# Designed miniproteins, single chains, continued (2): the designs that were tried, part 15

Each design is a single chain, and the fold is of that chain. pLDDT is the mean over its residues in the fold that is shown.

## One batch from the design tools (miniprotein)

Design m4521
Fold by ESMFold2-Fast:
Structure m4521 (fold): chain A 75 residues (1-75)
Amino acid sequence: MERELAQQVKERAQQRLAQDPNDAEAWVELGQALLALGQPEEAIKYAEKALKLDPSNEEAKKVLEKAKKALKEQK
């Protein structure tokens, strides 16, 4: 189930960030998990954090794009 997988990804990303808060990939995973959990606003914040650490991260850019679109479509 999507929510169950998102919770697992979120937990793993949080564990990685507890050891290294500058891990851009972990911020991307956290953003992806939050997007899947229906929290696009937080997903935007964490995707932007990942892009500040690694501006070339294509996955972070995709998460940011999807999260912004999801936020607009909620109306």
Scores: mean pLDDT 80

Design m4522
Fold by ESMFold2-Fast:
Structure m4522 (fold): chain A 70 residues (1-70)
Amino acid sequence: SLSPEAKELLEKARELMKGDSPEAIRKAVEVFRELAEKYPEEIKKNKSNILSLVTSPEARRGVLEILNKL
């Protein structure tokens, strides 16, 4: 399970992706990077759930690169 802090960051990324703007998508990827840096073990255990949140192909590419480094 995710810690409350990691869950809060995930919700932030979800909200950013709902915005449908390229800048919001870039910021969402940055939040996923922060999650991987601060909570690597939690993110590694939740890879499939995290990938399911990514709605754009470009964001998915960035998130996959982040997850692959874990």
Scores: mean pLDDT 77

Design m4523
Fold by ESMFold2-Fast:
Structure m4523 (fold): chain A 70 residues (1-70)
Amino acid sequence: MEEFLEEVRKILEELGIDPEQIVKTLKSLYEKGVSKETILTAVRTYLLSAGVPKEKADEAVKKLEEVFEK
């Protein structure tokens, strides 16, 4: 989980987006026992809402999926 959250922070910082809110959201979702798929969908939705192009959002989610599957 910690490695996943670190990767999320790095990706968001690289895109110029504040990682604090999404990291808190992802931690909350994980604590509620939601699926990996739901967590990755939440990240993708957040990136799109922040104005990230679809291709870049999909690329970021793909990288995060690999980190999540250790």
Scores: mean pLDDT 76

Design m4524
Fold by ESMFold2-Fast:
Structure m4524 (fold): chain A 62 residues (1-62)
Amino acid sequence: VQETIEQIRRLAGQLPPDRRQQVLAAVDQLEQALKNETDPEERANLERTLEGLLREVQRRLE
């Protein structure tokens, strides 16, 4: 999970400023949600959302 967050932040630096701000805000919200969430099912959903965000960022850099 932490590796995915770090990868998203690294790749977001290559995006245009407006898209970069949106991605960084989304990552920050998901990281905070994961720190506060204790339900395994909700944590799994948040982790899937992070993975989806990583895929979108990678796609946008093509």
Scores: mean pLDDT 79

Design m4525
Fold by ESMFold2-Fast:
Structure m4525 (fold): chain A 69 residues (1-69)
Amino acid sequence: MEEEKKEEEKELVKQVENTLEYLKKEKDPEVKKKAIEMLEKLAEKAREMGYEEAAKKLEEAVEELKKLP
């Protein structure tokens, strides 16, 4: 059970990293704003589910995107 949950968290972290790379290349500010809102909601949900590592990665992704022009 715990090992399976760790694999799911690792997969989620990888998906977050891939999404962040994609969003860093996005030039549409509306798409970027929508993505930030979605990532913030996902971070809250991940934390509620006990995916602390994934939640931290999502929060870092949001902060990173907010720092871009």
Scores: mean pLDDT 76

Design m4527
Fold by ESMFold2-Fast:
Structure m4527 (fold): chain A 93 residues (1-93)
Amino acid sequence: SAMVEELIREAEAYFRERVELLRRRGVLDDEDVEFAEEEFRRRMAEVLAIPREELEKLAEKYGVSVEEVLRSLLYEAASRALSLAIERAEARR
């Protein structure tokens, strides 16, 4: 749907801006960026595979819209991918 495509673009934009910032600051190298991109893609695919019925149940449980649930889950996918890439970078030193 058009809504889902827009939410994906928002999450991708957030992820790209954060990756670029962390790369410019020397927190992540090229290998860490590749890891982050692969992790984000995988996690985003998992979110998009959630059945609509389960998203509707979460929306009802938390008193929010399905759009808000999807936005939150896609944001968490980006945030977690970045966190894991940072942890990986720190562990390599």
Scores: mean pLDDT 89

Design m4528
Fold by ESMFold2-Fast:
Structure m4528 (fold): chain A 62 residues (1-62)
Amino acid sequence: DFEKLQKLLEALFGISLDPEVLEKIATPEEREALKRLTENYIKYLKNSKDPYLQKLAEEIEK
């Protein structure tokens, strides 16, 4: 969801986003694409052999 996307962007890029702004500027299709991309990337981080990236993924999924 957008909360996970916000956490991911903040952790990786230091970007702070308002979830309400994202909902207003994105179409329903774009929102579903962003959600899927976020979930797939978190899954990728979890499967990483880097302990830092694994822990980061776990914290974002909370």
Scores: mean pLDDT 72

Design m4529
Fold by ESMFold2-Fast:
Formats: structure tokens, C-alpha cells, sequence
Structure m4529 (fold): chain A 79 residues (1-79)
């Protein structure tokens, strides 16, 4: 597997996990907005990867992972 493709898949998995946690925890509107933005970034990363723009896909995937981790941290603090 290509390293960039792997990063996109890892970000996608983390965002899916954050989404599930937010739903179960009845997360705040602020936390839900972070999850929504992370979902958008994953979708943009997938499109960039499909277009062959590996640099853009990598940057978007890394941003999505960062937002997902931030959302997970906030969810844990809210619980």
C-alpha cells in the first residue's frame, strides 16, 4: 500500500471512530462541528487521492486526523 493511501485510510478510520464516540456520548455542538469538519477533510483527501494529488491527500488526511483526535479528547473530557 502507498504511504499516502495508508494515511488516508488511517484518518478515515479515526474519523469514523470519533463520529461513533460523539454519537454515543451525545457530544456538544462544538465537538460535533469538529467531527463534521474532520469528515469533510477525509472526503477531500479521498478525492485528492483519486485525482493523483498525493501531496494534497496527505495534508488533508493529516488535518482530518488532528481534528478527529481533538474531538475524541473533548468527548472524553465531556464524559
Amino acid sequence: MDEVERKVLEAEALVAFATMMAYIANASPETLELVRRAQELVEEARRALAEGDKEKAKELAEKAEELAREAIALIREEM
Scores: mean pLDDT 84

Design m4530
Fold by ESMFold2-Fast:
Structure m4530 (fold): chain A 72 residues (1-72)
Amino acid sequence: AVEELTKKALEAYKAGDLAKAAAYYTAAAILAIAYEIEGDEEKAAEGYKALAELYEAMGEEELAALYRKRAE
């Protein structure tokens, strides 16, 4: 799910593979948005929370704050 993709994105980011990290966090964002469009509010919120934690770990504080707000 989204959490698995964000975990893989962070692993790739820490390894210095920025292209692979970008592929994973982009897929994670698309999947979280897909859950929101489908009406699965619980999975969308969990996905946005996972994305917020990923962006915070990457030092992207503004994006982290945006996704935390979407998870509410």
Scores: mean pLDDT 85

Design m4531
Fold by ESMFold2-Fast:
Structure m4531 (fold): chain A 67 residues (1-67)
Amino acid sequence: SEEEFEALVEELAKEYGLPVDEEVRRAAREAREAAEGVGKVLGFDEELTEKVYRMLLEAELRALSWK
C-alpha cells in the first residue's frame, strides 16, 4: 500500500542519514512508478514489484547521500 511504501522510504532515508524531505519523497515516487511500470510490462506480481521498488529506492537514496 502507499502507507507501506512511505514507511519504507522513512526507514531507508534514516539508514542513509537523509531527511524525509520533498527531494527524498520525489525520488521515492519516481522509483515506485518505475518499478510498477517494469512490473506491469514484465508481468511481475505485487511482491516482486515491491522488491524492484526497494532496489530502485535504495539506489536513489544512495545517490542523494553522495551530494
Scores: mean pLDDT 78

Design m4532
Fold by ESMFold2-Fast:
Order: structure tokens, then C-alpha cells, then sequence
Structure m4532 (fold): chain A 77 residues (1-77)
């Protein structure tokens, strides 16, 4: 399930990375998916300067999962 994939992805992240992805979800739910996508890009751009490619890929995967969840939720509302 999407929830199981999100749990697995979150378990690979640091507390700071989990907070960043939670902020992406919050932005998408409050301001729309496009705002969430912009916030995720900011997170990925910042991570690309200081983190490994593997860390950037984990953040991208988790971010895409939460954006998919937000999109599904908003389309049903």
C-alpha cells in the first residue's frame, strides 16, 4: 500500500529529513500539490549541496509518495 511504502521510506530518513518531507505534505494539503512540488524541489536542491546522491534519492522517493497521497486526497475532496 502507499502507507506501507511511506513507512518504509520514512524509516530510511533522519529526523530532519522526515520533518522536511512532512513540510512538503503540509504545503501540498494546505496550498495545493503544485506548492508541495515546489517545496520538495527546494528540499532536494538543498540536499544536493550537502548530502550524498543516495540521500537525495531517498528524499525524492519519500516526497513523491507524500505528493501522490496528497493528490489522491485532494482529487477526492
Amino acid sequence: SAADRLKAAFDTLTPEQRQAISDVLDAALRHGVEEGERKLQEVLDDASKTSSQDDVNRLRDAGNIVLGIARDYLERS
Scores: mean pLDDT 84

Design m4533
Fold by ESMFold2-Fast:
Structure m4533 (fold): chain A 91 residues (1-91)
Amino acid sequence: MKKKIEEALKLAEEALKLAKEGKLEEAEKKLEEAIEKLREAARLDPEKRLEIEITIGIALLQLGVGKAVGEEQEGLIKAAETLIEFAKKYL
């Protein structure tokens, strides 16, 4: 499980960097890859599954709201930061 969280952290940090650089399509792709690693981690640890699923849900809502109001870069930054904070707290 921890290895999947470490992989998710690295991908989320890459997504944050790309989002700050205005590379929104590349940032979203890295964010989606980070989310998939967190989903894999949730399958390996049922006790942490709910916290992981809530974290993914918050990140997806932040991205969705950003896209809906024309602030996709801000939404991507917030989503990536949410995943990074969770991963660092868990590791």
Scores: mean pLDDT 87

Design m4534
Fold by ESMFold2-Fast:
Structure m4534 (fold): chain A 85 residues (1-85)
Amino acid sequence: NQEVIEKLRELSEKLKNGELVEEEELEELYKNSKTSTEKGAVRFLGYLNYAMKNKEKAVTDGVTGLTEDEVLRDIARLKYEEINK
């Protein structure tokens, strides 16, 4: 599915550059995904997007002793579990 692959690349580059993507775009992409690999990639981008939105809180809180990257990974993991419950 060429359109799904191109959109995955676009959204992945945005997140890589620290730009947030709209949840509606991710939901639309998920609906247009045909393979488990494509759907998995969309879910992964979804929880990375969620983690990026909460980055500022992780940086300023300092309470947990976790690094920013560890907090972002934990947030992403929790969001993924929420989606798959």
Scores: mean pLDDT 64

Design m4535
Fold by ESMFold2-Fast:
Structure m4535 (fold): chain A 70 residues (1-70)
Amino acid sequence: SSIEEYEKLVEEFIAFLESNGDFDSVDILKDKEKKLKEALSKLSEEEQEKLAKEAIETLKKWEEEYKKRL
């Protein structure tokens, strides 16, 4: 599912941020994941998939921009 894909991408990005000593960004990412999961719990399965796919694209763009700033 897109939710499982999102969770895996978050875990991988957290590991990358931790390896670079950026614990502030780790905290921000964990907060964003928590808020997304709270939003998902109120939605239908179809709406959950759509929101998760949008979150995946947003996360990928954030990671790309972050790596460009290193």
Scores: mean pLDDT 83

Design m4536
Fold by ESMFold2-Fast:
Structure m4536 (fold): chain A 67 residues (1-67)
Amino acid sequence: GHMAKELTEKALEALEKGDLETAKKIFEEISRRYGRTAALVAAREVLERAKTEKAKEGAKEIFEELQ
């Protein structure tokens, strides 16, 4: 839904700022509300869209933790 996309955008923004803890909390919220599969899809999208190495590293860590 639209809300899941908004959470995904906020997680990407947090990772681009280097705020890994906030990003992890956002992905926990996606998993809680929409299920682990939805959180995995969102984490993959963030991994593909991340521009900085820091954001890519954080997204990879979250993706691995969700598996």
Scores: mean pLDDT 82

Design m4537
Fold by ESMFold2-Fast:
Structure m4537 (fold): chain A 66 residues (1-66)
Amino acid sequence: MPKKYAVAIGADEKEAQKAVKEAEEGVKSGKIKGEIVAGSASDSEAEKKAIERLKEINEEAKKKYE
């Protein structure tokens, strides 16, 4: 079964950006081969942008590993 990688998105912009960078690096290095699942308790604009970016990374990962 494809392994899911959970990412916690913080309300702070720095935390959101760090989470996105870690997910991008993991996909590029092959450490993350499956679906990325983002978790957030806030509706801040920074979190929304990070979640959209993670969706793009997820689609790229699916094309490469599916």
Scores: mean pLDDT 63

Design m4538
Fold by ESMFold2-Fast:
Structure m4538 (fold): chain A 62 residues (1-62)
Amino acid sequence: GEEYIRKLAEKAGLSLEQARGAAEAAASGNPVQTAAAIHELQKGGLSREEAERLLREAAEGL
């Protein structure tokens, strides 16, 4: 749910809209969109492993 999107936004320094977009990209199953979302989270200060984990949690919460 929205709780996981809020956690993603807070940890990655993203807006709620940006975090929702990233979660939706991961939920889409599109590898290009998912890779782009992971890279944006890494630029926000997350490691690749943390970005992948938080994106998975947010996508599963949709």
Scores: mean pLDDT 79

Design m4539
Fold by ESMFold2-Fast:
Structure m4539 (fold): chain A 95 residues (1-95)
Amino acid sequence: KIAELEAKAKAAAAAGDNKAAGEAYLELAKEYLFAGNPEKAIKYAQKAIELAPDDLKLQAEAYLVIGHAYKKLGDEEKAKEYEEKARALALQYLA
């Protein structure tokens, strides 16, 4: 199922659909986080942010995934940093 999400994300990116690609990479990042692969969760969440720089909601969710991944890696300082970035972005699109 992870391979299917990866193929979907790559196909959307190849088609120039940055919104669909960003959403697919964020979904892929969440799946890797739940599968116990925080390093890949960070990698794909970062790709989602790069593909959707104007989507504050997607970026906030991606930063939350990165924060949770760093917590699983034992990096409490980076976990807090990314959780704070997510909160700041959420305040921007909720205000």
Scores: mean pLDDT 82

Design m4540
Fold by ESMFold2-Fast:
Structure m4540 (fold): chain A 62 residues (1-62)
Amino acid sequence: VPQEELDRLVELSLRIIQHTVGILALEREIKKNPEKRDELEKQLETHRAGLDAAVAEADAIE
């Protein structure tokens, strides 16, 4: 596997982990502070979109 592909897979794996952790943290914060739901849901949607994009990019690399 070329180094560039390995570096990209590592980058995408870190992005997947970061977005997954962000989603879990935001879901917990929404449960703890329902008053912030609207703001936190917008951030949650951003993390979900980023996760979907990173997964799609990772799936395209073989």
Scores: mean pLDDT 80

Design m4541
Fold by ESMFold2-Fast:
Structure m4541 (fold): chain A 66 residues (1-66)
Amino acid sequence: SLEELVERLRKAMKELIELLRKKISDEEELEKKIKEIEDEALRVYITQGLQAALDYVEEKIKELKK
């Protein structure tokens, strides 16, 4: 459902931000990186839909865990 996808996206974004905070100690670089990912996720959402935006964020999380 749409509600389940929105909840999954919110949880994925929260996990992404927490992982970025652990890897990036510079506050300005952290804020810039979060904004870049948020802007791209929004672009994916507008052009390809909510599932694609979720997949994009989950892929970024996988990259950060390596």
Scores: mean pLDDT 85

Design m4542
Fold by ESMFold2-Fast:
Structure m4542 (fold): chain A 86 residues (1-86)
Amino acid sequence: MAAAEEAAARHEAHQEALDAYAARHGLRLRSGGGWADDPARFEAIAAEEMAALDRAIREGRRYVPLDRFDPERGEARRSIELEPLP
């Protein structure tokens, strides 16, 4: 339970940070960094995204989304996809 609650809290914080970043830069989230089929794998990706986003915000640098391919599921995981607001 505690680990799942901690993961959920980190996911919510990550989504809030992404929303704030997108709003600030006139972007929209297309896929977002959400939970998927393998919670542990996506939790690790979310942690990396959170660290990269935090660093980008702190340093005023452009955030570069993390993309990963999951060979077991045969799909490309887009950790974050940002596009210009219409």
Scores: mean pLDDT 51

Design m4543
Fold by ESMFold2-Fast:
Structure m4543 (fold): chain A 81 residues (1-81)
Amino acid sequence: GIPLPELSKEELEKAKKMSEELLAEDPNNYAAWYGLGLVYAAEGKLEEAIEAYEKALELNPNNKKAEENLKKVKEALAKLK
């Protein structure tokens, strides 16, 4: 996956807002869904991250980064119980 720098809360909020604005323009923007998944994962919102990555993969099934990150988040969630 993309090495996530430890993003500040402000950087995460900006990235989330940008992704949400892109999705308001085009709900089929798989890159925006992927970006939203990254933000949710960084915030520890694992269930929301899974939904966003799954949507990105539905729109672009060959997105290896979304597939890899989805697997990692699902494994993390399964360990938390």
Scores: mean pLDDT 79

Design m4544
Fold by ESMFold2-Fast:
Structure m4544 (fold): chain A 93 residues (1-93)
Amino acid sequence: MDGKYKIEGTDYVIEIKDNKVVSATKDGKPVEIVEENGAHYIPGLEDYGIAVNKKGELYLVRKDDGTRYKFKKEGNKYSVTIDGKTYTFEKIE
């Protein structure tokens, strides 16, 4: 799933390459990514890390307990609903 993804409702864009989050920007400016336990954490997604498995499937990983929530693909969008909140990543390349 290599490419650039906009996080809907935010100013964040992430880049995924070789099933890893390799960069993130906010308003076009680089932000720090923290890698922990196979997930990548960005400042704008405080409760969750971003993970991609070996099959190219996208997940949010809850920071406090490591619970994994798989995104559903629909066209160029990836969405997951957790505790009534929907997170959507749109592929923009």
Scores: mean pLDDT 82

Design m4545
Fold by ESMFold2-Fast:
Parts: structure tokens; sequence; C-alpha cells
Structure m4545 (fold): chain A 86 residues (1-86)
């Protein structure tokens, strides 16, 4: 199945780790930006796409996974639950 995985909100170092993991699982086209965004495209199973998404999520990333043109998974880190005022 054709998978497109978009990752943002991580350091460049962590972006490289995510890209390497995606390539290991079968992603053929991988782009990394200096602001810590990764785009990985390839023939992946749903399980492989979820593995990449979960790995990115553990690194604090926002993740979007599209499988065969359908949104499979989406997670955003913009929900920081921690604002108890000083």
Amino acid sequence: MKAVISVSGVSLEDAKKIAEYAKKLGAKNISITDDGSVAAVGELTEEQAREIAEFAKKLGASVNVVLDGKLLYEYSTSDKPDSVGV
C-alpha cells in the first residue's frame, strides 16, 4: 500500500532517526528539513506506517499518516496540558 508519513516538531537529530527508521521499514522517498520535519513515502503496510508514527510520537513529533489516499492516523503535539499558572 502507498503510505505518506508527515512528521514535524522534532529536532534535526530526531528527524534523522525517524527518517532512518522509516527507510529500514521500506520507505523509499524520504525528505528532512532543517526545522525537524520529515516526509516519508513508500510501499508500507498499515503496521509499518503505525510503527513509524509511534516512533515519531515518542520523540514528541506531530504525525500524519495517509495510506492509499486515506487518513489513517493523526497526532498533534500542540495540546500541552501543563499550564498551571505560577
Scores: mean pLDDT 75

Design m4546
Fold by ESMFold2-Fast:
Structure m4546 (fold): chain A 68 residues (1-68)
Amino acid sequence: PLEKAIELLKEGKYDEAIKLAREAIEKGTLPREAGNLIITAAQLAKAGMDEQAKKLIEEAKKIYEKES
Protein backbone atom coordinates (compact mmCIF):
# COMPACT_ATOMS: atom_id res chain seq x y z
CA PRO A 1 0.00 0.00 0.00
CA LEU A 2 2.84 2.49 0.69
CA GLU A 3 4.40 1.95 -2.78
CA LYS A 4 1.00 2.39 -4.51
CA ALA A 5 0.27 5.58 -2.52
CA ILE A 6 3.67 7.04 -3.52
CA GLU A 7 2.96 6.08 -7.17
CA LEU A 8 -0.37 7.97 -7.01
CA LEU A 9 1.42 11.01 -5.53
CA LYS A 10 3.94 10.99 -8.41
CA GLU A 11 1.01 10.86 -10.88
CA GLY A 12 -0.61 13.91 -9.21
CA LYS A 13 -3.53 11.80 -7.92
CA TYR A 14 -3.40 13.32 -4.45
CA ASP A 15 -6.98 12.58 -3.35
CA GLU A 16 -6.63 8.92 -4.45
CA ALA A 17 -3.33 8.66 -2.51
CA ILE A 18 -5.04 10.08 0.62
CA LYS A 19 -7.94 7.61 0.28
CA LEU A 20 -5.57 4.65 -0.20
CA ALA A 21 -3.44 5.65 2.82
CA ARG A 22 -6.54 6.00 5.05
CA GLU A 23 -7.90 2.60 3.96
CA ALA A 24 -4.48 0.95 4.51
CA ILE A 25 -4.28 2.41 8.05
CA GLU A 26 -7.80 1.08 8.82
CA LYS A 27 -6.88 -2.40 7.52
CA GLY A 28 -3.60 -2.41 9.45
CA THR A 29 -1.56 -2.88 6.24
CA LEU A 30 0.21 0.48 6.72
CA PRO A 31 1.51 1.84 10.05
CA ARG A 32 -0.62 4.81 11.18
CA GLU A 33 2.41 7.12 11.45
CA ALA A 34 3.60 6.29 7.91
CA GLY A 35 0.06 6.65 6.51
CA ASN A 36 -0.41 10.04 8.18
CA LEU A 37 2.89 11.24 6.67
CA ILE A 38 1.66 10.20 3.19
CA ILE A 39 -1.66 12.03 3.75
CA THR A 40 0.20 15.19 4.84
CA ALA A 41 2.66 14.85 1.91
CA ALA A 42 -0.29 14.64 -0.53
CA GLN A 43 -1.82 17.80 1.00
CA LEU A 44 1.53 19.65 0.78
CA ALA A 45 2.09 18.53 -2.85
CA LYS A 46 -1.45 19.67 -3.72
CA ALA A 47 -0.49 23.10 -2.27
CA GLY A 48 2.70 23.18 -4.41
CA MET A 49 5.09 22.40 -1.53
CA ASP A 50 6.90 19.62 -3.41
CA GLU A 51 10.19 19.75 -1.43
CA GLN A 52 8.36 19.41 1.91
CA ALA A 53 6.14 16.63 0.51
CA LYS A 54 9.22 14.70 -0.70
CA LYS A 55 10.80 14.86 2.78
CA LEU A 56 7.62 13.42 4.36
CA ILE A 57 7.50 10.61 1.77
CA GLU A 58 11.12 9.69 2.64
CA GLU A 59 10.23 9.69 6.36
CA ALA A 60 7.16 7.47 5.69
CA LYS A 61 9.40 4.98 3.84
CA LYS A 62 11.79 4.82 6.83
CA ILE A 63 8.92 4.17 9.25
CA TYR A 64 7.41 1.52 6.96
CA GLU A 65 10.76 -0.33 6.66
CA LYS A 66 11.21 -0.21 10.46
CA GLU A 67 7.65 -1.21 11.50
CA SER A 68 6.60 -3.57 8.67
Scores: mean pLDDT 81

Design m4547
Fold by ESMFold2-Fast:
Structure m4547 (fold): chain A 71 residues (1-71)
Amino acid sequence: TNLEAGRKLADQYIAQGRLIEALHIYLESKDWERAKELLDRHPELAPVALKLAEKYNAPEELLAYLRELAE
């Protein structure tokens, strides 16, 4: 997937308040940095993000971050 196109689509979802859809795009495109930035601003998404990150085989460092954030 084109990272630039994914980021633009995610930005549109964020503007519409569709944070879960934006998170899906970041994780699916393996844009771990942008996913972490979104989660830093919206820590309430951590439980959903953890399940999605596991599905998309995210790095252990991101999974550890999400487990800590969800607590």
Scores: mean pLDDT 80

Design m4548
Fold by ESMFold2-Fast:
Structure m4548 (fold): chain A 68 residues (1-68)
Amino acid sequence: GKATLEEIAAWIRENYPELKVEMVGEDTLRVSGKLSPTTMTGLALRLIGDFPDVEVKVEGDTLIITAK
């Protein structure tokens, strides 16, 4: 089955406990914190690889994750 945004949020909180993960509306997660560009890019690539049912955007020091 498709991973839910709640499951993705839990996975990020478990693996990156220093990051703030917020539900923004019903289909979107905002992930923020003091991230280097390298860490941000690495997290985005991992999310795209592991969760094909979401769209990931990198906006500065923030990730926007939207359910397809």
Scores: mean pLDDT 77

Design m4549
Fold by ESMFold2-Fast:
Formats: structure tokens, sequence, C-alpha cells
Structure m4549 (fold): chain A 60 residues (1-60)
């Protein structure tokens, strides 16, 4: 969905990756690392819980 693509782009921008909205291996590895740091299940999917934690950190 467009909402998922926009979230992907925001993660790519935050992590210094190319901002193309593509769910590739590089993005999935970056998401897994983020999930590990945040203490969330590590599945490489930008789910609602992962997004919520990322959004809270970005605003703090």
Amino acid sequence: SEEERERIRKVQELMGLPVDGVDDETLRNAIKNLQKILGLPVDGVLDEETWKKLEELAKA
C-alpha cells in the first residue's frame, strides 16, 4: 500500500539508505537491526509495533 511505502521511505531516509520505497534485502536487514535494538520481534517487517516505536524515538 502507499502507506507502507511511505513508512519504508521514512526508514530509508532515517538510516541513510536510498529512498526508493522498495522492500529489499538491505531494508529488511536494517529493519531487523532496528527491531533488535528496540527489543521487538526480529522479522524484518515494518509492522505497526516497529513503526510505532520508531516514530516515538524520532519525535523524542
Scores: mean pLDDT 75

Design m4550
Fold by ESMFold2-Fast:
Structure m4550 (fold): chain A 75 residues (1-75)
Amino acid sequence: GQEELDRLIDLGSEYAERGDGEKAAEYFSRAGDVAAKMGDLKLAASLYRQAARVGSGELKEESEKNAKKFEEKYK
């Protein structure tokens, strides 16, 4: 739960700092999945949005779709 979420966010941030946008996007997307499972829809949307910003291709498209989906749920 929370420990897994925190670890995935840390990994995403670490890869982003190293300039590895694809790995950063992978970890932020996975963190979004964990946040969503925990019921934190606002955090899930934010994490998917971060994944979309640093990722490309299919991962970017999927992350944008997930971000929009969860953004609509916590208004």
Scores: mean pLDDT 85

Design m4551
Fold by ESMFold2-Fast:
Structure m4551 (fold): chain A 76 residues (1-76)
Amino acid sequence: ARARAEEVLRRGFEEARKAYEAGDLEKAKEIAIETAREVARILGVPEVGEALARAVEAEDGDAASELAAQLGAALA
């Protein structure tokens, strides 16, 4: 499960980075949200992924940072 979640995170990060470098911030945000949801689902914490997706969509950096830390802890 962790290895699969790490692969999804790596792929999602690479895709989001490409969109960000191309100047497509909206696409980068969409990819980040979708990646967070999928990683959280694989790790068995879909509620954290949904909360993180909402925080990113609302541009709540503090909430997004805290939820990303929770997802990272579940991955470790």
Scores: mean pLDDT 76

Design m4552
Fold by ESMFold2-Fast:
Structure m4552 (fold): chain A 72 residues (1-72)
Amino acid sequence: DAEKTARSIVQSLKNAGVEMSEKAEKAVIEAIKKGLEEGLSMREVFLRGAEAAEREGNEKGAEALRRAAEST
């Protein structure tokens, strides 16, 4: 389930100390979910999430997701 996976990724970021507004959280979940549904690689999925976090002004979330992409 793409939505469960997206929510799990965001929850892992929050558990690691990344603070997110509800708006930023929804945007990141939607971007990751769309990437997964499109069959993108995990690297591209994390990069899509990072772009969404950056658009919402969440630089820490964007940085964490870019690091996840690099390690994939």
Scores: mean pLDDT 86

Design m4553
Fold by ESMFold2-Fast:
Structure m4553 (fold): chain A 92 residues (1-92)
Amino acid sequence: DAALRARLAEAQERAATAALQARADGLSAEEIERALEVAARQFRERLLAEGVDPAVAEAAARAILEAGRRAVREAEGMSPEEVRARVAERLG
């Protein structure tokens, strides 16, 4: 489903950008992880409510979590100013 793939790609990009913004704002890794888990669960629940296959909904939730986690890992060792610059670059 091309529409579902596009929707997932947008959700992954939003999760990555939000995780970087939270990191720049001084949130802990634990707080960021918790926010990502909530976002992934909400996306999964919405897909399930729309009749999407449970395995596809679970894979989508994992992809959103991994996108956010990867963005935070790639920003390890960066100052808050450097992370803010990365967020600005991603947003255009």
Scores: mean pLDDT 86

Design m4554
Fold by ESMFold2-Fast:
Structure m4554 (fold): chain A 70 residues (1-70)
Amino acid sequence: SAEEARRLVEVDETQGPEAFLAELEKIDPATAARLGGDPSRIASLTVAYRLIIVAEEVAPTEEDRERGRA
């Protein structure tokens, strides 16, 4: 979720990629396993999470986000 993505990005920024992986493994162990500690995959996922956060910030109201729900 966007809330989880935000938390994971904050962990990466404050504690680094090892802490990011540990937190991801608690939330989504399947995705963590797919990364396999590959730095390029970790970097790509971090960028994807940042894009999700930016998309949420562009929609500052709950109503705007509801209009986009499917």
Scores: mean pLDDT 67

Design m4555
Fold by ESMFold2-Fast:
Structure m4555 (fold): chain A 80 residues (1-80)
Amino acid sequence: MTEAERLAQKLYDIIDKALGKKPGAPEPGKGSYVTAAQALLRGLGFEDVPVDGVLNEKLKEAIKKVSREDILEYARRQTE
């Protein structure tokens, strides 16, 4: 596994946590995953996504539209 693939996997984990794919987490919001996901989507060209820690429709729609390939490409640029 390359460094880019490892980073991409970490970014997917951040997105999943930002979307709240865990029932009644005892420590919700720990690590500010929503802010991290917003920053990632802005880096991928979704500049309309504000980095304010709020899970809004723009962030959710951007996550639905971004492909695994886009995230891997972004990760490669960050690790090179």
Scores: mean pLDDT 69

Design m4556
Fold by ESMFold2-Fast:
Structure m4556 (fold): chain A 71 residues (1-71)
Amino acid sequence: SEEAERLYEEALRAAEAGDYERAIRLLAEAAALTEDPIKQTSLLFHALALGEEAGLSEYASKLVLEALKKS
């Protein structure tokens, strides 16, 4: 969807700026709106990987679970 693509682009900008909390949130939101299961899984793994790298694993896990609940 166009909205999922927009959120993904915003997530990349946030990560580039070092705003990992925002990047993780936007990746999880993009995943929730993504209709393609492969793309959704990729976005969720990306969110979890950023969470681990930034020391935000609990935050990332919570948002990933919320995204899956909305899917």
Scores: mean pLDDT 85

Design m4557
Fold by ESMFold2-Fast:
Structure m4557 (fold): chain A 59 residues (1-59)
Amino acid sequence: ASLEEIAKIAAEKTGLSYRTALTAIKLYEDGASDELIARLLGISVEQAKIVKEIYDKYK
């Protein structure tokens, strides 16, 4: 799936904005940890982990 499609799914599953989910995906592609992404975006580590799981499933 495209990054835009993955970000939309991640946003729907986490309650995050589309822009936040897309930014989290880009940070994962750059090798950022769940904890670092959560801190940078002001989201929970659980939300960051769900975004990563969706990205890994659909990429």
Scores: mean pLDDT 86

